Designed miniproteins, single chains, continued (5). Designs and how they scored, part 2

Each design is a single chain, and the fold is of that chain. pLDDT is the mean over its residues in the fold that is shown.

## One batch from the design tools (miniprotein)

Design m16039
Fold by ESMFold2-Fast:
Structure m16039 (fold): chain A 63 residues (1-63)
Amino acid sequence: SATVARAAIAEARELVELAREAGDEEAVKLGQQAIEYAEQGNVEEAVKLMQEARRRLEEKGVL
């Protein structure tokens, strides 16, 4: 749905900002790819990439 896709894009953008502040270039790339997939309506792949980015940031104590 459009609502779910918009929510995914917003969450992915927040993850990209946190990743940039943490200096984790790989997490930034994962978040950017998640935005691209969510914009295409592929919310499933976007969520998968966001989960990986979140895991990396949690491991660093950023989240």
Scores: mean pLDDT 84

Design m16040
Fold by ESMFold2-Fast:
Structure m16040 (fold): chain A 64 residues (1-64)
Amino acid sequence: PLTAAQRAAAEAVRRALAERLGVDPSGLSSAEVAAALTAALAGLSDAEREAVVREAEELEAAAG
């Protein structure tokens, strides 16, 4: 199970990725952010999805 701190970090990374993909996560619930992120990722090429994965890794490294 994830700790509260790990869940908070995962949520922060998810919101930062949403912003990077042009989605404003302010005012959205965690479920809405996840849905918007999923929709945005579905529209990307393989290379663009790989770039998003790299961005997520960098955000996780910055958080830890």
Scores: mean pLDDT 74

Design m16041
Fold by ESMFold2-Fast:
Order: sequence, then structure tokens, then C-alpha cells
Structure m16041 (fold): chain A 104 residues (1-104)
Amino acid sequence: MTVRTATADASAPDEPAEAGDVFRVGGTASGEGGEVTVSWEALNDGLELTNSPVQHLEVGRRNVASQTATLTAKESGVVPSVRATGTVRSPAPVKVSVTAPVKI
């Protein structure tokens, strides 16, 4: 079984969080010929990933998974930062994009 992965990181370094701030992050992964998933990871201490659904799409020769996650600041002064990991179960390359965290 062939599995390909790629990662993309995003941060909002000019917008340090206050404790209790909530941020939305969005990511998309694509890969041909297999099941595609996106998963999330918080990159800084003081951040909690509170919503990380996995979405699987199998659509012919072009598979795309798009997801949003919620990132909560537990401490003031942390930079909101996340990693998206895209995985495809095929020999095809996977591409991942992620947007900078946006306070909601």
C-alpha cells in the first residue's frame, strides 16, 4: 500500500493571542487516485486544537479534502500556529495548503 504525505504550516505572528481567544484555520489537501485526508496539529505551547474532523473524499481520479479546525489560546502572548498534514493512499503526489489563523 502506497501512502504519500505533505505538510503546510500557517501562523499569525503579528497577532499574539489573549487567553481564551479562538481562531479558525482552514486547509485543503488534494491527491489523484486515492483517499485524501487532512489532519491538524497546534505548533505552540499554550494552544489547544479543539476541533479536528477528518474528511475522506474519493472522487474518480481527483480527490480533494477540505477542513476547518478551531484553535483556542490557553495563555496570553502565544502566536497562533498550526500544521496541516495531507495524506493520500496512492502513488500520486499530495498537495496541501493552509490559511493563516483568523480570530473569530
Scores: mean pLDDT 71

Design m16042
Fold by ESMFold2-Fast:
Structure m16042 (fold): chain A 67 residues (1-67)
Amino acid sequence: MSSEIVQLKKKIEEIEKKIEELEKKLKEMKQNGASPSDILEIEIEIGVLMIERGVLQTILKKLEYNE
C-alpha cells in the first residue's frame, strides 16, 4: 500500500544517512591512526546497516510489484 511504501522509503533514507555519518567517521579514524579494533567496530556497524537497508529494499520491491 502507498502509505507503507512511504514509511519504508523514509526508513531506508534514515539508514542511508546513518551509513554516511559512519563512513565519514571511519575516514577520520583512519586519518587519525585509530586502533584496528576501533576501525573494525565501525566497519561492522556499517555492514549491519547495509544488510538492514537491503532487507527493507526487498520488502519495498515486493510491495511495489503487488500494486
Scores: mean pLDDT 83

Design m16043
Fold by ESMFold2-Fast:
Structure m16043 (fold): chain A 59 residues (1-59)
Amino acid sequence: MLEESLETLKRLAPELVERARALGMEATAERLREAVEAGDLVGMEAAWIELAVAEALAR
């Protein structure tokens, strides 16, 4: 299950990075990319949550 979540995040990472950059969240995009390269599931989830919150507030 943990491996499945990590794989899903890795597949979505390029799209999430692009969406973060579109919102001007370059630091979040970089953190997400670094977390994916490191295999850091917690870091990936944290960056995804930051992006999701920003998207919900800004649309």
Scores: mean pLDDT 74

Design m16044
Fold by ESMFold2-Fast:
Structure m16044 (fold): chain A 85 residues (1-85)
Amino acid sequence: MEEEARKHLEAAREALKNGDLETAISHVDRAVRLASQANNLDMLREAADIAAEVGEKAEKEGNMDLVIQASVVLLRAAVDIAVLS
């Protein structure tokens, strides 16, 4: 579970580096779900950071659907961090 979450975070970072924001947020969403199941607070914080960066880049591109998707993923990670803390 944690290994799968880690692979999704790595894939998200690579997609983000390549400007593929839709692929990046998809991987972050999966990583949040897996990290929450693993109760891994550090991975949730990392996922939140990536989601925030995706949202910021989507806003600069004017892609409101991606801004909303990134915001939902970020909020889910933030809620799970608060619950696990």
Scores: mean pLDDT 86

Design m16046
Fold by ESMFold2-Fast:
Structure m16046 (fold): chain A 65 residues (1-65)
Amino acid sequence: ELDREIAVALVRMWAGIAKAIGDPNAELIEKAAEALEEGNLEEARRLLREAGLSDETIDSILETA
């Protein structure tokens, strides 16, 4: 649960940065954080992939969730 909270915080941080720089994928990253918070790792992975993150980066984020 704590590891998931850390993963959610990291994804939310990425969403905040994306939003600040005007990245059109910010909404997808925000939805991925919501999916992680719900424990839906499958949906989170899908959304992060659609946002353009590499499978390697996604695996690193989700490894602790």
Scores: mean pLDDT 75

Design m16047
Fold by ESMFold2-Fast:
Structure m16047 (fold): chain A 57 residues (1-57)
Amino acid sequence: MEDVIKSLRELAEQYRKLADEYEKLAKENPEIAGDYSGLATEYRALADKLEELAKKL
């Protein structure tokens, strides 16, 4: 169970990094910023769900 919790937290961290990268791309590409910001929001939501799941295990 501890290994599963670790894997979920590592995946959540990866999704947060992806969200940060997409948010940076949104700032650098204002013409398509909406699409990048949308992806950033989705990856953050996924990371939050994974962290919540890890906390409940």
Scores: mean pLDDT 82

Design m16048
Fold by ESMFold2-Fast:
Formats: C-alpha cells, structure tokens, sequence
Structure m16048 (fold): chain A 91 residues (1-91)
C-alpha cells in the first residue's frame, strides 16, 4: 500500500509540474519524500523521487525555490523529531 501511495504522489506531482503548478508539485513531492523516509520503499521509487525533486529544482523560479526550501526544512524537522522519539521510547 505505501508504494502504491508513493507512486500516486509521484504521478500527481508530475501532472502538476506539466500543468505549471509548481507549488502543488512540490507539495506532492514532499509527501512522497516523507513516506519514503518513514516507510520501506523500493530503490526504483526512491530514484524516481530524487529525479522528480531535481527536475522541480531546475524548473523552479526563486519564489518557488523558497517555498520548496521551507517545505523541506519543515519535513527535516518532523523527521528529526520522529527519530528522537524512537531513540527514547521506541523499545
């Protein structure tokens, strides 16, 4: 189920990118990255996420890059918090 959800998020992100909706594409990408970091997914899906992130980065204007940076910082903080919780209470 997780891999299916990640594939759908990648597909939606690509559709948003093709439509010029870069902010929506970034939102879908961030959700896919969060699932990839918190769940087991195939190397193929991980590579697709990385390729999509790079493509979005290359096609983004400065304002969109700022938005991407904000979303990635929020995600990094959430992932750090999850790792801290696992280290103290995960057993």
Amino acid sequence: MVEEKVRKLIEEARKALEAGKLKEAIDYLIEAIKLAETSKISEELRKEIDELDLELYKKSDPETLEYRGEKLRELAEELKKLRETENFFGK
Scores: mean pLDDT 79

Design m16049
Fold by ESMFold2-Fast:
Structure m16049 (fold): chain A 61 residues (1-61)
Amino acid sequence: MEEARKLLEEAEEALKKGDAQKALELASRAGYLAIRNSDEELLARAGELAKQAKAAGAPLQ
């Protein structure tokens, strides 16, 4: 699950830079990997990051 954690870290950095679309994409990929590996904590974190990215304007782009 190191790759999923790495994607979450990159999603947080994208949010800090104001790239909500990239943050949403990275968080979604991390969430997909978390589901495949049954990692509920990573899935929850990915969901929170995706929610923040959507609030920042990501859903259309």
Scores: mean pLDDT 76

Design m16050
Fold by ESMFold2-Fast:
Structure m16050 (fold): chain A 82 residues (1-82)
Amino acid sequence: MEPASEEEVEELEKRAEELRRRIKEIAAKLPETPENAARVTGALLLVVAAQVNARLGDVEAARADLEEVEKILEEMEEEAEK
């Protein structure tokens, strides 16, 4: 199989950057609890993992990492409403 295109890697990196921005925005609205701090940290680490995997050409691993970030972000956004 051919390696991931530069365009595909760039798309994944842009998606990771957008999710990182959303995580930081939601983190500012969350109650300061150890559980919320752990979620924010975990989500940011997954964004880093996705960027690394994208740069290595492992687009499937990068997409899986970003999908998990989106799931955590949805949970954090739900708590930020309260």
Scores: mean pLDDT 80

Design m16051
Fold by ESMFold2-Fast:
Structure m16051 (fold): chain A 119 residues (1-119)
Amino acid sequence: MAEGLYQAVRDTADAVIELAKKMVEAAKQSYEKAKELGREVINALRGLADIAVRTIREDPSLAPEVLAVVRDTYEAVKKYAEEIKKITGEKGQPIVDELLKAADDTLARVEEAYREAAA
């Protein structure tokens, strides 16, 4: 059961990264399409936080591995957000700021669950 939850964390993280890659490609073609994909990335990040926190609570021994996956996803999202910022410039700043805030919130929620598991 815990193995299945950890796999769900990995699958969700992979989905976040793939959506962020699609957002970069969309930004080269259409700001409106990039903005819509940005909302999908934000929703996927929230889903990642939910499954990651649940996994840590159900099996605290997985907390370090779950945190590592979320940290890697966070770094990837930040890298893609910077690429989107370069493509869209000032007009893309609002969605980039929302994306970075969602990534920061996701990491913070998982780090909090990790601290609770370590106590």
Scores: mean pLDDT 88

Design m16052
Fold by ESMFold2-Fast:
Structure m16052 (fold): chain A 58 residues (1-58)
Amino acid sequence: EVAELAEYAKRHGDVRALNLAALLGRDKLTEEQLRELAELVRRGDIAGAADLLIEVVG
């Protein structure tokens, strides 16, 4: 599950798990949400990016 990967990424600071969760969940996100996710990832806000994925997909 995308939400499970996002939770894992948040707990462990695992950018690779976060990126995988984003790829798997991308078809459920709007273009605006994808841009917000990309900005959070660019800033290194792993927790914020994971929370967005959990909210939208989980």
Scores: mean pLDDT 81

Design m16053
Fold by ESMFold2-Fast:
Structure m16053 (fold): chain A 84 residues (1-84)
Amino acid sequence: MIEVKKGDLVKVEMALPALRPGDRVRIGDIEGEVVSVEGLYATVRALKDGKVEIGDRAEAELPSTLGSKTPIRVVGRVLEVKKE
C-alpha cells in the first residue's frame, strides 16, 4: 500500500467522463479534490493523510442537474500516486 499525505496527487480512471475540477472523490480512507481532468482520467489532490493501493475503488458523488437532492455516484480506480 502507498502512504498518501495531504497534498499528494492521485490519478484515477473513472467509469464516466463526468468529473470536473473542484469535485470531491473518495478513495478508500482518503478524500480528494479534482485538480484536472483528461477524458476518463482525473488528477485528485488528497485532502487528508491515508493509504491507497493501485486499483483501489474511487467514488465521486456529483449533484443532480434534475433538481433532485439525490447525488449521482460515479466509480473509478486508482492508477498512480504522485508524491513529488
Scores: mean pLDDT 77

Design m16054
Fold by ESMFold2-Fast:
Structure m16054 (fold): chain A 60 residues (1-60)
Amino acid sequence: SEEEADKAFREALRAVGEGNYTEAARHFQRAAELYKKAGNEEKARLFEGMARSLQRLADA
């Protein structure tokens, strides 16, 4: 559901604010999966990209 995806998105933003980029990447990945299940392919792709970018930042 989009409500579950929105919750995952809020958790991702919280993790970013805390500087925990690995956790933020996981939350964005979860949001992407939930948006995909809800039929929102555009948001799913957007948040998959965010997860990859944050994972690369965490690995730096």
Scores: mean pLDDT 85

Design m16055
Fold by ESMFold2-Fast:
Structure m16055 (fold): chain A 63 residues (1-63)
Amino acid sequence: SSELEAGKLMIEQKVSERLLEHFLKELGFSEEEARRLAREIARLVEQGKIEEAIRLLEKFFEE
């Protein structure tokens, strides 16, 4: 069922990207920055690189 699992992961990634984008916009990021950052974070999480996703967020909150 690799094909069905790939579809589920793609849907979950898209939902996560949209939720992160909305959350980041509430925090004061521009629409473009929020979309880009949400996509990067979602990809890192999908790859199991949760620590790297957290570090990326931390760098933007330092500003």
Scores: mean pLDDT 71

Design m16056
Fold by ESMFold2-Fast:
Structure m16056 (fold): chain A 101 residues (1-101)
Amino acid sequence: SEEEKKLLEMALKLLKEALEVVEKCKAGEISREEAIRELEECEGLLGIILGLAKIMGLDTSPIEKALDLLKKAIEALKEGKLDEAIELLKEAIKLLEEALK
């Protein structure tokens, strides 16, 4: 549906922004503490998108899986595992891109 596509596109945009944040952290452009805060804000917003999808009776599965991967990326980032966080975010992005197909 058109509504489902819009929510998936919003979720995809958030994950792409989260990926840029971790890449900036890896490049030394922002602190790990700042990157964690920005990813936790993305987690909150993605949670809102998931809630909207649920209320609208849409398939929540792609957003739920993407949210789980984002949570794992935040944990990896907290452990200083930046490359693992990047790969988890790339997996989440690919999952949402496939859902938009």
Scores: mean pLDDT 90

Design m16057
Fold by ESMFold2-Fast:
Structure m16057 (fold): chain A 59 residues (1-59)
Amino acid sequence: SAAAEAAGAAAGAAAGRAARDKGLPPNQSFTYGAIVGGETHGAGAAAAGGAAGWRASDA
């Protein structure tokens, strides 16, 4: 659902920032974003979480 994708994106962005703060590369933060989004909110949320995590870590 759109709500699950939004929640996954928010969780992914948080994970991406955390990964960036730890000095992990963007590839790793995409993975963390996808895991966090998908684990809680399903497969659509995983994709949104991964993308948001990537963008958050790259910022």
Scores: mean pLDDT 61

Design m16058
Fold by ESMFold2-Fast:
Formats: C-alpha cells, sequence, structure tokens
Structure m16058 (fold): chain A 84 residues (1-84)
C-alpha cells in the first residue's frame, strides 16, 4: 500500500527528529557536531514534508501535521541552543 509506505517514511522522519531533540536536550551546551547533526535531521524532515504535502489522503495529512510539530520542536531547541 503506497499510503502505508508514505506514512512509515514520515514516522521514521519524526523518530529521527525526536531523537535529535533528546540529544540536544541532554546537554546545556550542545557541540557544533550535535547542531550540524540536528540541522541534517531537519533537512530530511523537510524532504518528507515536500514529497507528501500535496497528498489527498487524510492519514498522510495527519502524519504530515505530526511531522510539522516535530520539526517545529527541533527548530525551537536549535534556536535556544544557538541563542545561549
Amino acid sequence: KQTEEDIKAIEKAIKRLEEAVARLEASPTPSFDDLVDAAVVLIYGAVELVLNKDSKDPKVQEAIKKLEEAMDRLSAVIDRAVAA
């Protein structure tokens, strides 16, 4: 099922975003390498968003909403880390 494959790809991107948030939150002063790794994960999330944004399937649309929320969370954590 194409829809199930798309959802699995989005869920994998969300998991990577959540793992990146956890890594950055583990240290009050993340290293440059940690910030670069987080930026790469955001790029992979953006790719899945672009590939699936025009989907008419409600299940894919719900997965995209969760992906956007995870991307916003990681972006906010990165912003806090570089502002400190």
Scores: mean pLDDT 81

Design m16059
Fold by ESMFold2-Fast:
Structure m16059 (fold): chain A 65 residues (1-65)
Amino acid sequence: MEEIKKLFEEALERIKKAVDEGMTDEQIRELLQEAVEKLKELGATPEQIREFVQKALDIIEEKKK
């Protein structure tokens, strides 16, 4: 569980940094996909994956402002 939480937080921070640095939507999607696959490999539940995706999308949307 702690490993999933750590990856979750690190992946969100990585996505935020990528958005802040002006990476393309395609590159950000690749980072999101990679993080989701790693979470699945660690045994994250579908609910945890949905929460991660939603938080990542919220970060991306905030940058659009």
Scores: mean pLDDT 78

Design m16060
Fold by ESMFold2-Fast:
Structure m16060 (fold): chain A 116 residues (1-116)
Amino acid sequence: MEKEEIIERFVLIDLALELGPDLTPEQLKEALQRIVDEGRRAAELGYPSAAAVGKAAEKLIEKIDDPEFQARLQELRAKLATPEGRASLEKERDNLIQELGETPEELGAVLDEVAA
């Protein structure tokens, strides 16, 4: 998977796990906009991983009204509704973090600040 695709998938799964099985496109768009704003700020401070996360969030916002993306959200909601599906998504998220080559602490700190 390309680095940009890994980051985009990570951001989507992380937010889906946080928002839960009843997440709406509107809630996701709002959370993604917060990540965009924080990513720009982090880029100005020289945090490349945070800048990449912000860029991935911008791309997700562009796709949010796309039928393919809405079908993907429906699939994520279905997985979040089961314990097995949630565990699968948590494992995928952890694997994506490892593949990024960035430290989980750096990415986690930016996402935690956005989530607060």
Scores: mean pLDDT 74

Design m16061
Fold by ESMFold2-Fast:
Structure m16061 (fold): chain A 74 residues (1-74)
Amino acid sequence: MSGFIKDLKTLKDILEEQAKTASPEERALLDGAIKTLDELIKAVEENAPQEEIDALMAKFRALLAQYVAARKAA
């Protein structure tokens, strides 16, 4: 579990770095993804039910997909 939390924190650092050079539209999507990732890290640390963790993972993946699509459209 601690390794998983470390991986999520590393991913957050990568997304925050990407946000520094993103357009305003891309930044809004990245901010949403980073916020969801923070909620996911907190849920894992607080031993939330697996269904809550799965829902947050799904939300995070959806936001990342929107960000990738926005970059391809630009």
Scores: mean pLDDT 81

Design m16062
Fold by ESMFold2-Fast:
Structure m16062 (fold): chain A 80 residues (1-80)
Amino acid sequence: VDEKLDELERLVEQSSAPQSLKDEAFRAIEAARKDPTNLEKAQETARAASKVARADTDGDIAYGIVKAAQEVLAAAGALA
């Protein structure tokens, strides 16, 4: 799970989305790191990441964020 959260955090950092949306995503990622089997926290992270992806102007980064968020959800679900 940490590896998937690290990749998502890296992609969010590279995003052109507004800083407020990136900050929301970083807070959700940190909450998910503290409780890696909590599906609710994983869902909050995916939701925040989706907002970043939608605001991004680079399709490759946006696609990468969506993929990484899905992997975080899958990893949390496999551990629960």
Scores: mean pLDDT 79

Design m16063
Fold by ESMFold2-Fast:
Structure m16063 (fold): chain A 55 residues (1-55)
Amino acid sequence: MKMVAPEGASSQELEDAAEKAARELYPDASDEELAAKKDQILAQMVAQRRARAAA
């Protein structure tokens, strides 16, 4: 799934979006698994923003 964060989103907004996405994608996951998945999604969103800014 392609994760797109709104432009100008703060770090907190990206974290909140990643947490929400992790919960939607992995509803049966434990809190520990959700934290790991949230971090992976957050990293993807940050990488996407950096790629767009650098291009």
Scores: mean pLDDT 72

Design m16064
Fold by ESMFold2-Fast:
Structure m16064 (fold): chain A 70 residues (1-70)
Amino acid sequence: SLEEIQDFLREAYELAVEASKNPDLQERAKELIELIEKFVEALQAGDTEKFNEYLKKIKELMEEIKRELE
């Protein structure tokens, strides 16, 4: 749903902001922001294949960042 997508994007952005405060994670935070931008572009274009590709990459990067923040 749109609400679930909005909640997911909010979580991803909040994580990127938190990661950007850590010098060791700044490059990964930037990568996460770039992936979010590509995800939104794919969503707006109706590109289901690219949407699913970027969604997977965002989830994988979020899990990596979460591990480093613990």
Scores: mean pLDDT 85

Design m16065
Fold by ESMFold2-Fast:
Structure m16065 (fold): chain A 61 residues (1-61)
Amino acid sequence: SEIVEGGRQGIEAARKLAEEGKLDLAIEGLESTARAVEEVDPELAEEAREELERVKRLKAE
């Protein structure tokens, strides 16, 4: 599915942004990805939300 592949790419892109210290952009990307895939692949949406919480914790440090 195009949506599922886009979701996987979105999570990977957000991980790279977080690694570069662009935490706000990573958070925005993960929130958008989770919404986009929620109806098509709930498990991938949950993976995006888990990564979102990880990045939010990193920002709080």
Scores: mean pLDDT 85

Design m16066
Fold by ESMFold2-Fast:
Structure m16066 (fold): chain A 81 residues (1-81)
Amino acid sequence: REELARQAEATAEALRALGTPAAKEAAELLEEAARLLREGGPLEEVHRLAGEAQRLAAATLSEEQQEALAAAVEARVAAAA
């Protein structure tokens, strides 16, 4: 749970750095998923929120933005480990 919450938080931070409204909404969904993970909430709801955030990001981000996001998330997760 903590590792998944950290990954969700790292992804949310990277999305916020992109500065688009859709990336901000996706970040908010992942922040809620991370909160539920830390509070011991239902994993089914966590997966739903994460899936919705991923769909929103995939639909609105360019290929270049998606690559930048993936690299930023990897760097943040590695730094947090």
Scores: mean pLDDT 75

Design m16067
Fold by ESMFold2-Fast:
Structure m16067 (fold): chain A 92 residues (1-92)
Amino acid sequence: EKEKLIEYLKKKADKGSPTAYVILGRLYLKEGKYEEAIKYFEKAIEIDPDHPLTPVAYRLLAEAYEKLGNTEMAEFYRKKADEIEKRLKEKA
């Protein structure tokens, strides 16, 4: 049930879970709520820039911008995701 899933994820997000923000953003992205999705992905990155899902959040930002018709911003965030993923792997 989508509504119950969103409520559960919202509670996890309120506890500072970057994973919950990424999942919520993805749900809004699938519904065509691109600006809302962007806010959730930005929040996930702000909470923990070094989180393992931060590259995923940047890739989903790229997808949201692409759907808004901003291809240059989409390419920027896709490259950013690849750079951060490489950096996180070097730290581990």
Scores: mean pLDDT 83

Design m16068
Fold by ESMFold2-Fast:
Order: C-alpha cells, then structure tokens, then sequence
Structure m16068 (fold): chain A 51 residues (1-51)
C-alpha cells in the first residue's frame, strides 16, 4: 500500500502519468492483495480521467 501511495504521489508531482510510472505501478500491484490492487487501479484511473 505504501509503495502505491508513493507512485501516486510521484505522478501528482510530475503533473501527469508516464509509461514508466505505469510500469512501476504494475510491478507494485503484483506484490499486493487483489483488494489492494483493485483500489490502486481505481485511484490511477481517477487520475487519468481527471482532465
């Protein structure tokens, strides 16, 4: 969970999402529970949809 929060913060600080950030996110998701992964995906999708 802390790893995902760090990645989200980096995306926010950069003002956007890069392919590199997505790769790190996917790697972190593999190390967490299905519920945590689903919540993290929801947060990332919200950031992407936020124009």
Amino acid sequence: KETIERIIKEIEEKGGISYGDLREFRKAVLTMSPEEAREAEKKINELIEKK
Scores: mean pLDDT 69

Design m16070
Fold by ESMFold2-Fast:
Structure m16070 (fold): chain A 71 residues (1-71)
Amino acid sequence: VEKLLEELRNLLKEAGVPEEEIDELIEALRNEDFDKADKILLRILLGLPDEVQKKIGELAKKLVDLLKQRK
């Protein structure tokens, strides 16, 4: 999980997403607040190119699935 969170952070940083927004998303995912994480992620993705959206979306989906299995 931690490795995937770091990979997500790096992809968002390379895409030019502000660190504050990245931190907000990562914290929502760590807190398992999936509704908040989904809203933040959607806001971020709408500002990015389609190719980057697909890569980040796939990684975020894998992360959410793994976090849900922790319960």
Scores: mean pLDDT 77

Design m16071
Fold by ESMFold2-Fast:
Structure m16071 (fold): chain A 67 residues (1-67)
Amino acid sequence: MDEEKIRELLEEALEAARRGDGRRVRELTHEIAKEAGVSPEVAERAVVLALLRGIEAAIDYLKKHAK
């Protein structure tokens, strides 16, 4: 898993979410799923976790589910 790439994608997803760009959030969530090797549902939960608790918490969550 490329942690720096995941961080960049999460930051872009948070900016898209703050702008109300739901389509861009979905596109970035799918890229996060591919990059982390997780399901889209796991990636969606990671984006929500980043919004609530910050990017580092989302990265830790993705690491636990990347198998």
Scores: mean pLDDT 83

Design m16072
Fold by ESMFold2-Fast:
Structure m16072 (fold): chain A 63 residues (1-63)
Amino acid sequence: MEVPALPGGFTGSPLSADELAAISQALAEKYRELLADPSLSLEEISEKLREFALKLMAEAEAK
């Protein structure tokens, strides 16, 4: 199992430990999914991960 470091960190977020664990798991799954796509460059993978992380944070904060 590979857990990528949080990009830009979520250490300041008012999220519970369970929410942080769920975000970390979702990011790890998304990273593996993106790595499986041979048409994506490392730059594209990085951008898509950042967008996905921001979306997850926005969804968690909206609740």
Scores: mean pLDDT 71

Design m16073
Fold by ESMFold2-Fast:
Structure m16073 (fold): chain A 86 residues (1-86)
Amino acid sequence: EMEELLRRAQELIKEAARLEARRMGKEEEGERILRLIDELDPSNVTELVGEMVRVGLDGTARAVGLLGYHPEEGIKKAEEIIEELK
């Protein structure tokens, strides 16, 4: 059930991105990334990863990249980022 995993991943990735953007002082660019995460689906993962890397959200970008191969690993990575940035 891909839909449930994607919803859970979206929530965690949004939190990770928000925290990472704030830590880097890139809140405005972070807001744009949050909008892209709201539109997350299998067809736009590569675009989202590219935008995150361009902004410098490298940790969150890796979590999103992992979603394409191993959704559970992407979720774990997002959780690790959240714990690190709390």
Scores: mean pLDDT 78

Design m16074
Fold by ESMFold2-Fast:
Structure m16074 (fold): chain A 62 residues (1-62)
Amino acid sequence: KEIEEARRLLLSPDPEAQARGFIRLVKLGGEEARKALREIAEDPSVPPEVQAAARGYLASLE
């Protein structure tokens, strides 16, 4: 649902869409958002820049 939409945005080549995906996860907050960010940061199929951004957002939530 919200997590699936955020993942779709983060896999977009459009940096504006990627930013929207991260904002959606941060707005959701809580453990579900943190878990999704960790999974994205550790997913080898995700572009390295997106993985790095996910780690940055995790730091802001922890």
Scores: mean pLDDT 76

Design m16075
Fold by ESMFold2-Fast:
Structure m16075 (fold): chain A 60 residues (1-60)
Amino acid sequence: MVKVVIESSDVRKLIAAALIIIGEFPEAKVRIEGDKLIVEAPDDPEVIKFLEELKETFGE
């Protein structure tokens, strides 16, 4: 499992990112802790790339 953290002061962005991730990868585990979305997903290069792109889009 790879762990990716997306940080944003806007919880709505974290919720949107979480919904997108679960929709694409139902096996992923997500949780919101304050200003952070913590994602645990399979160690798949395509999954990691997708999560990194979301981090750039929704993170700060």
Scores: mean pLDDT 80

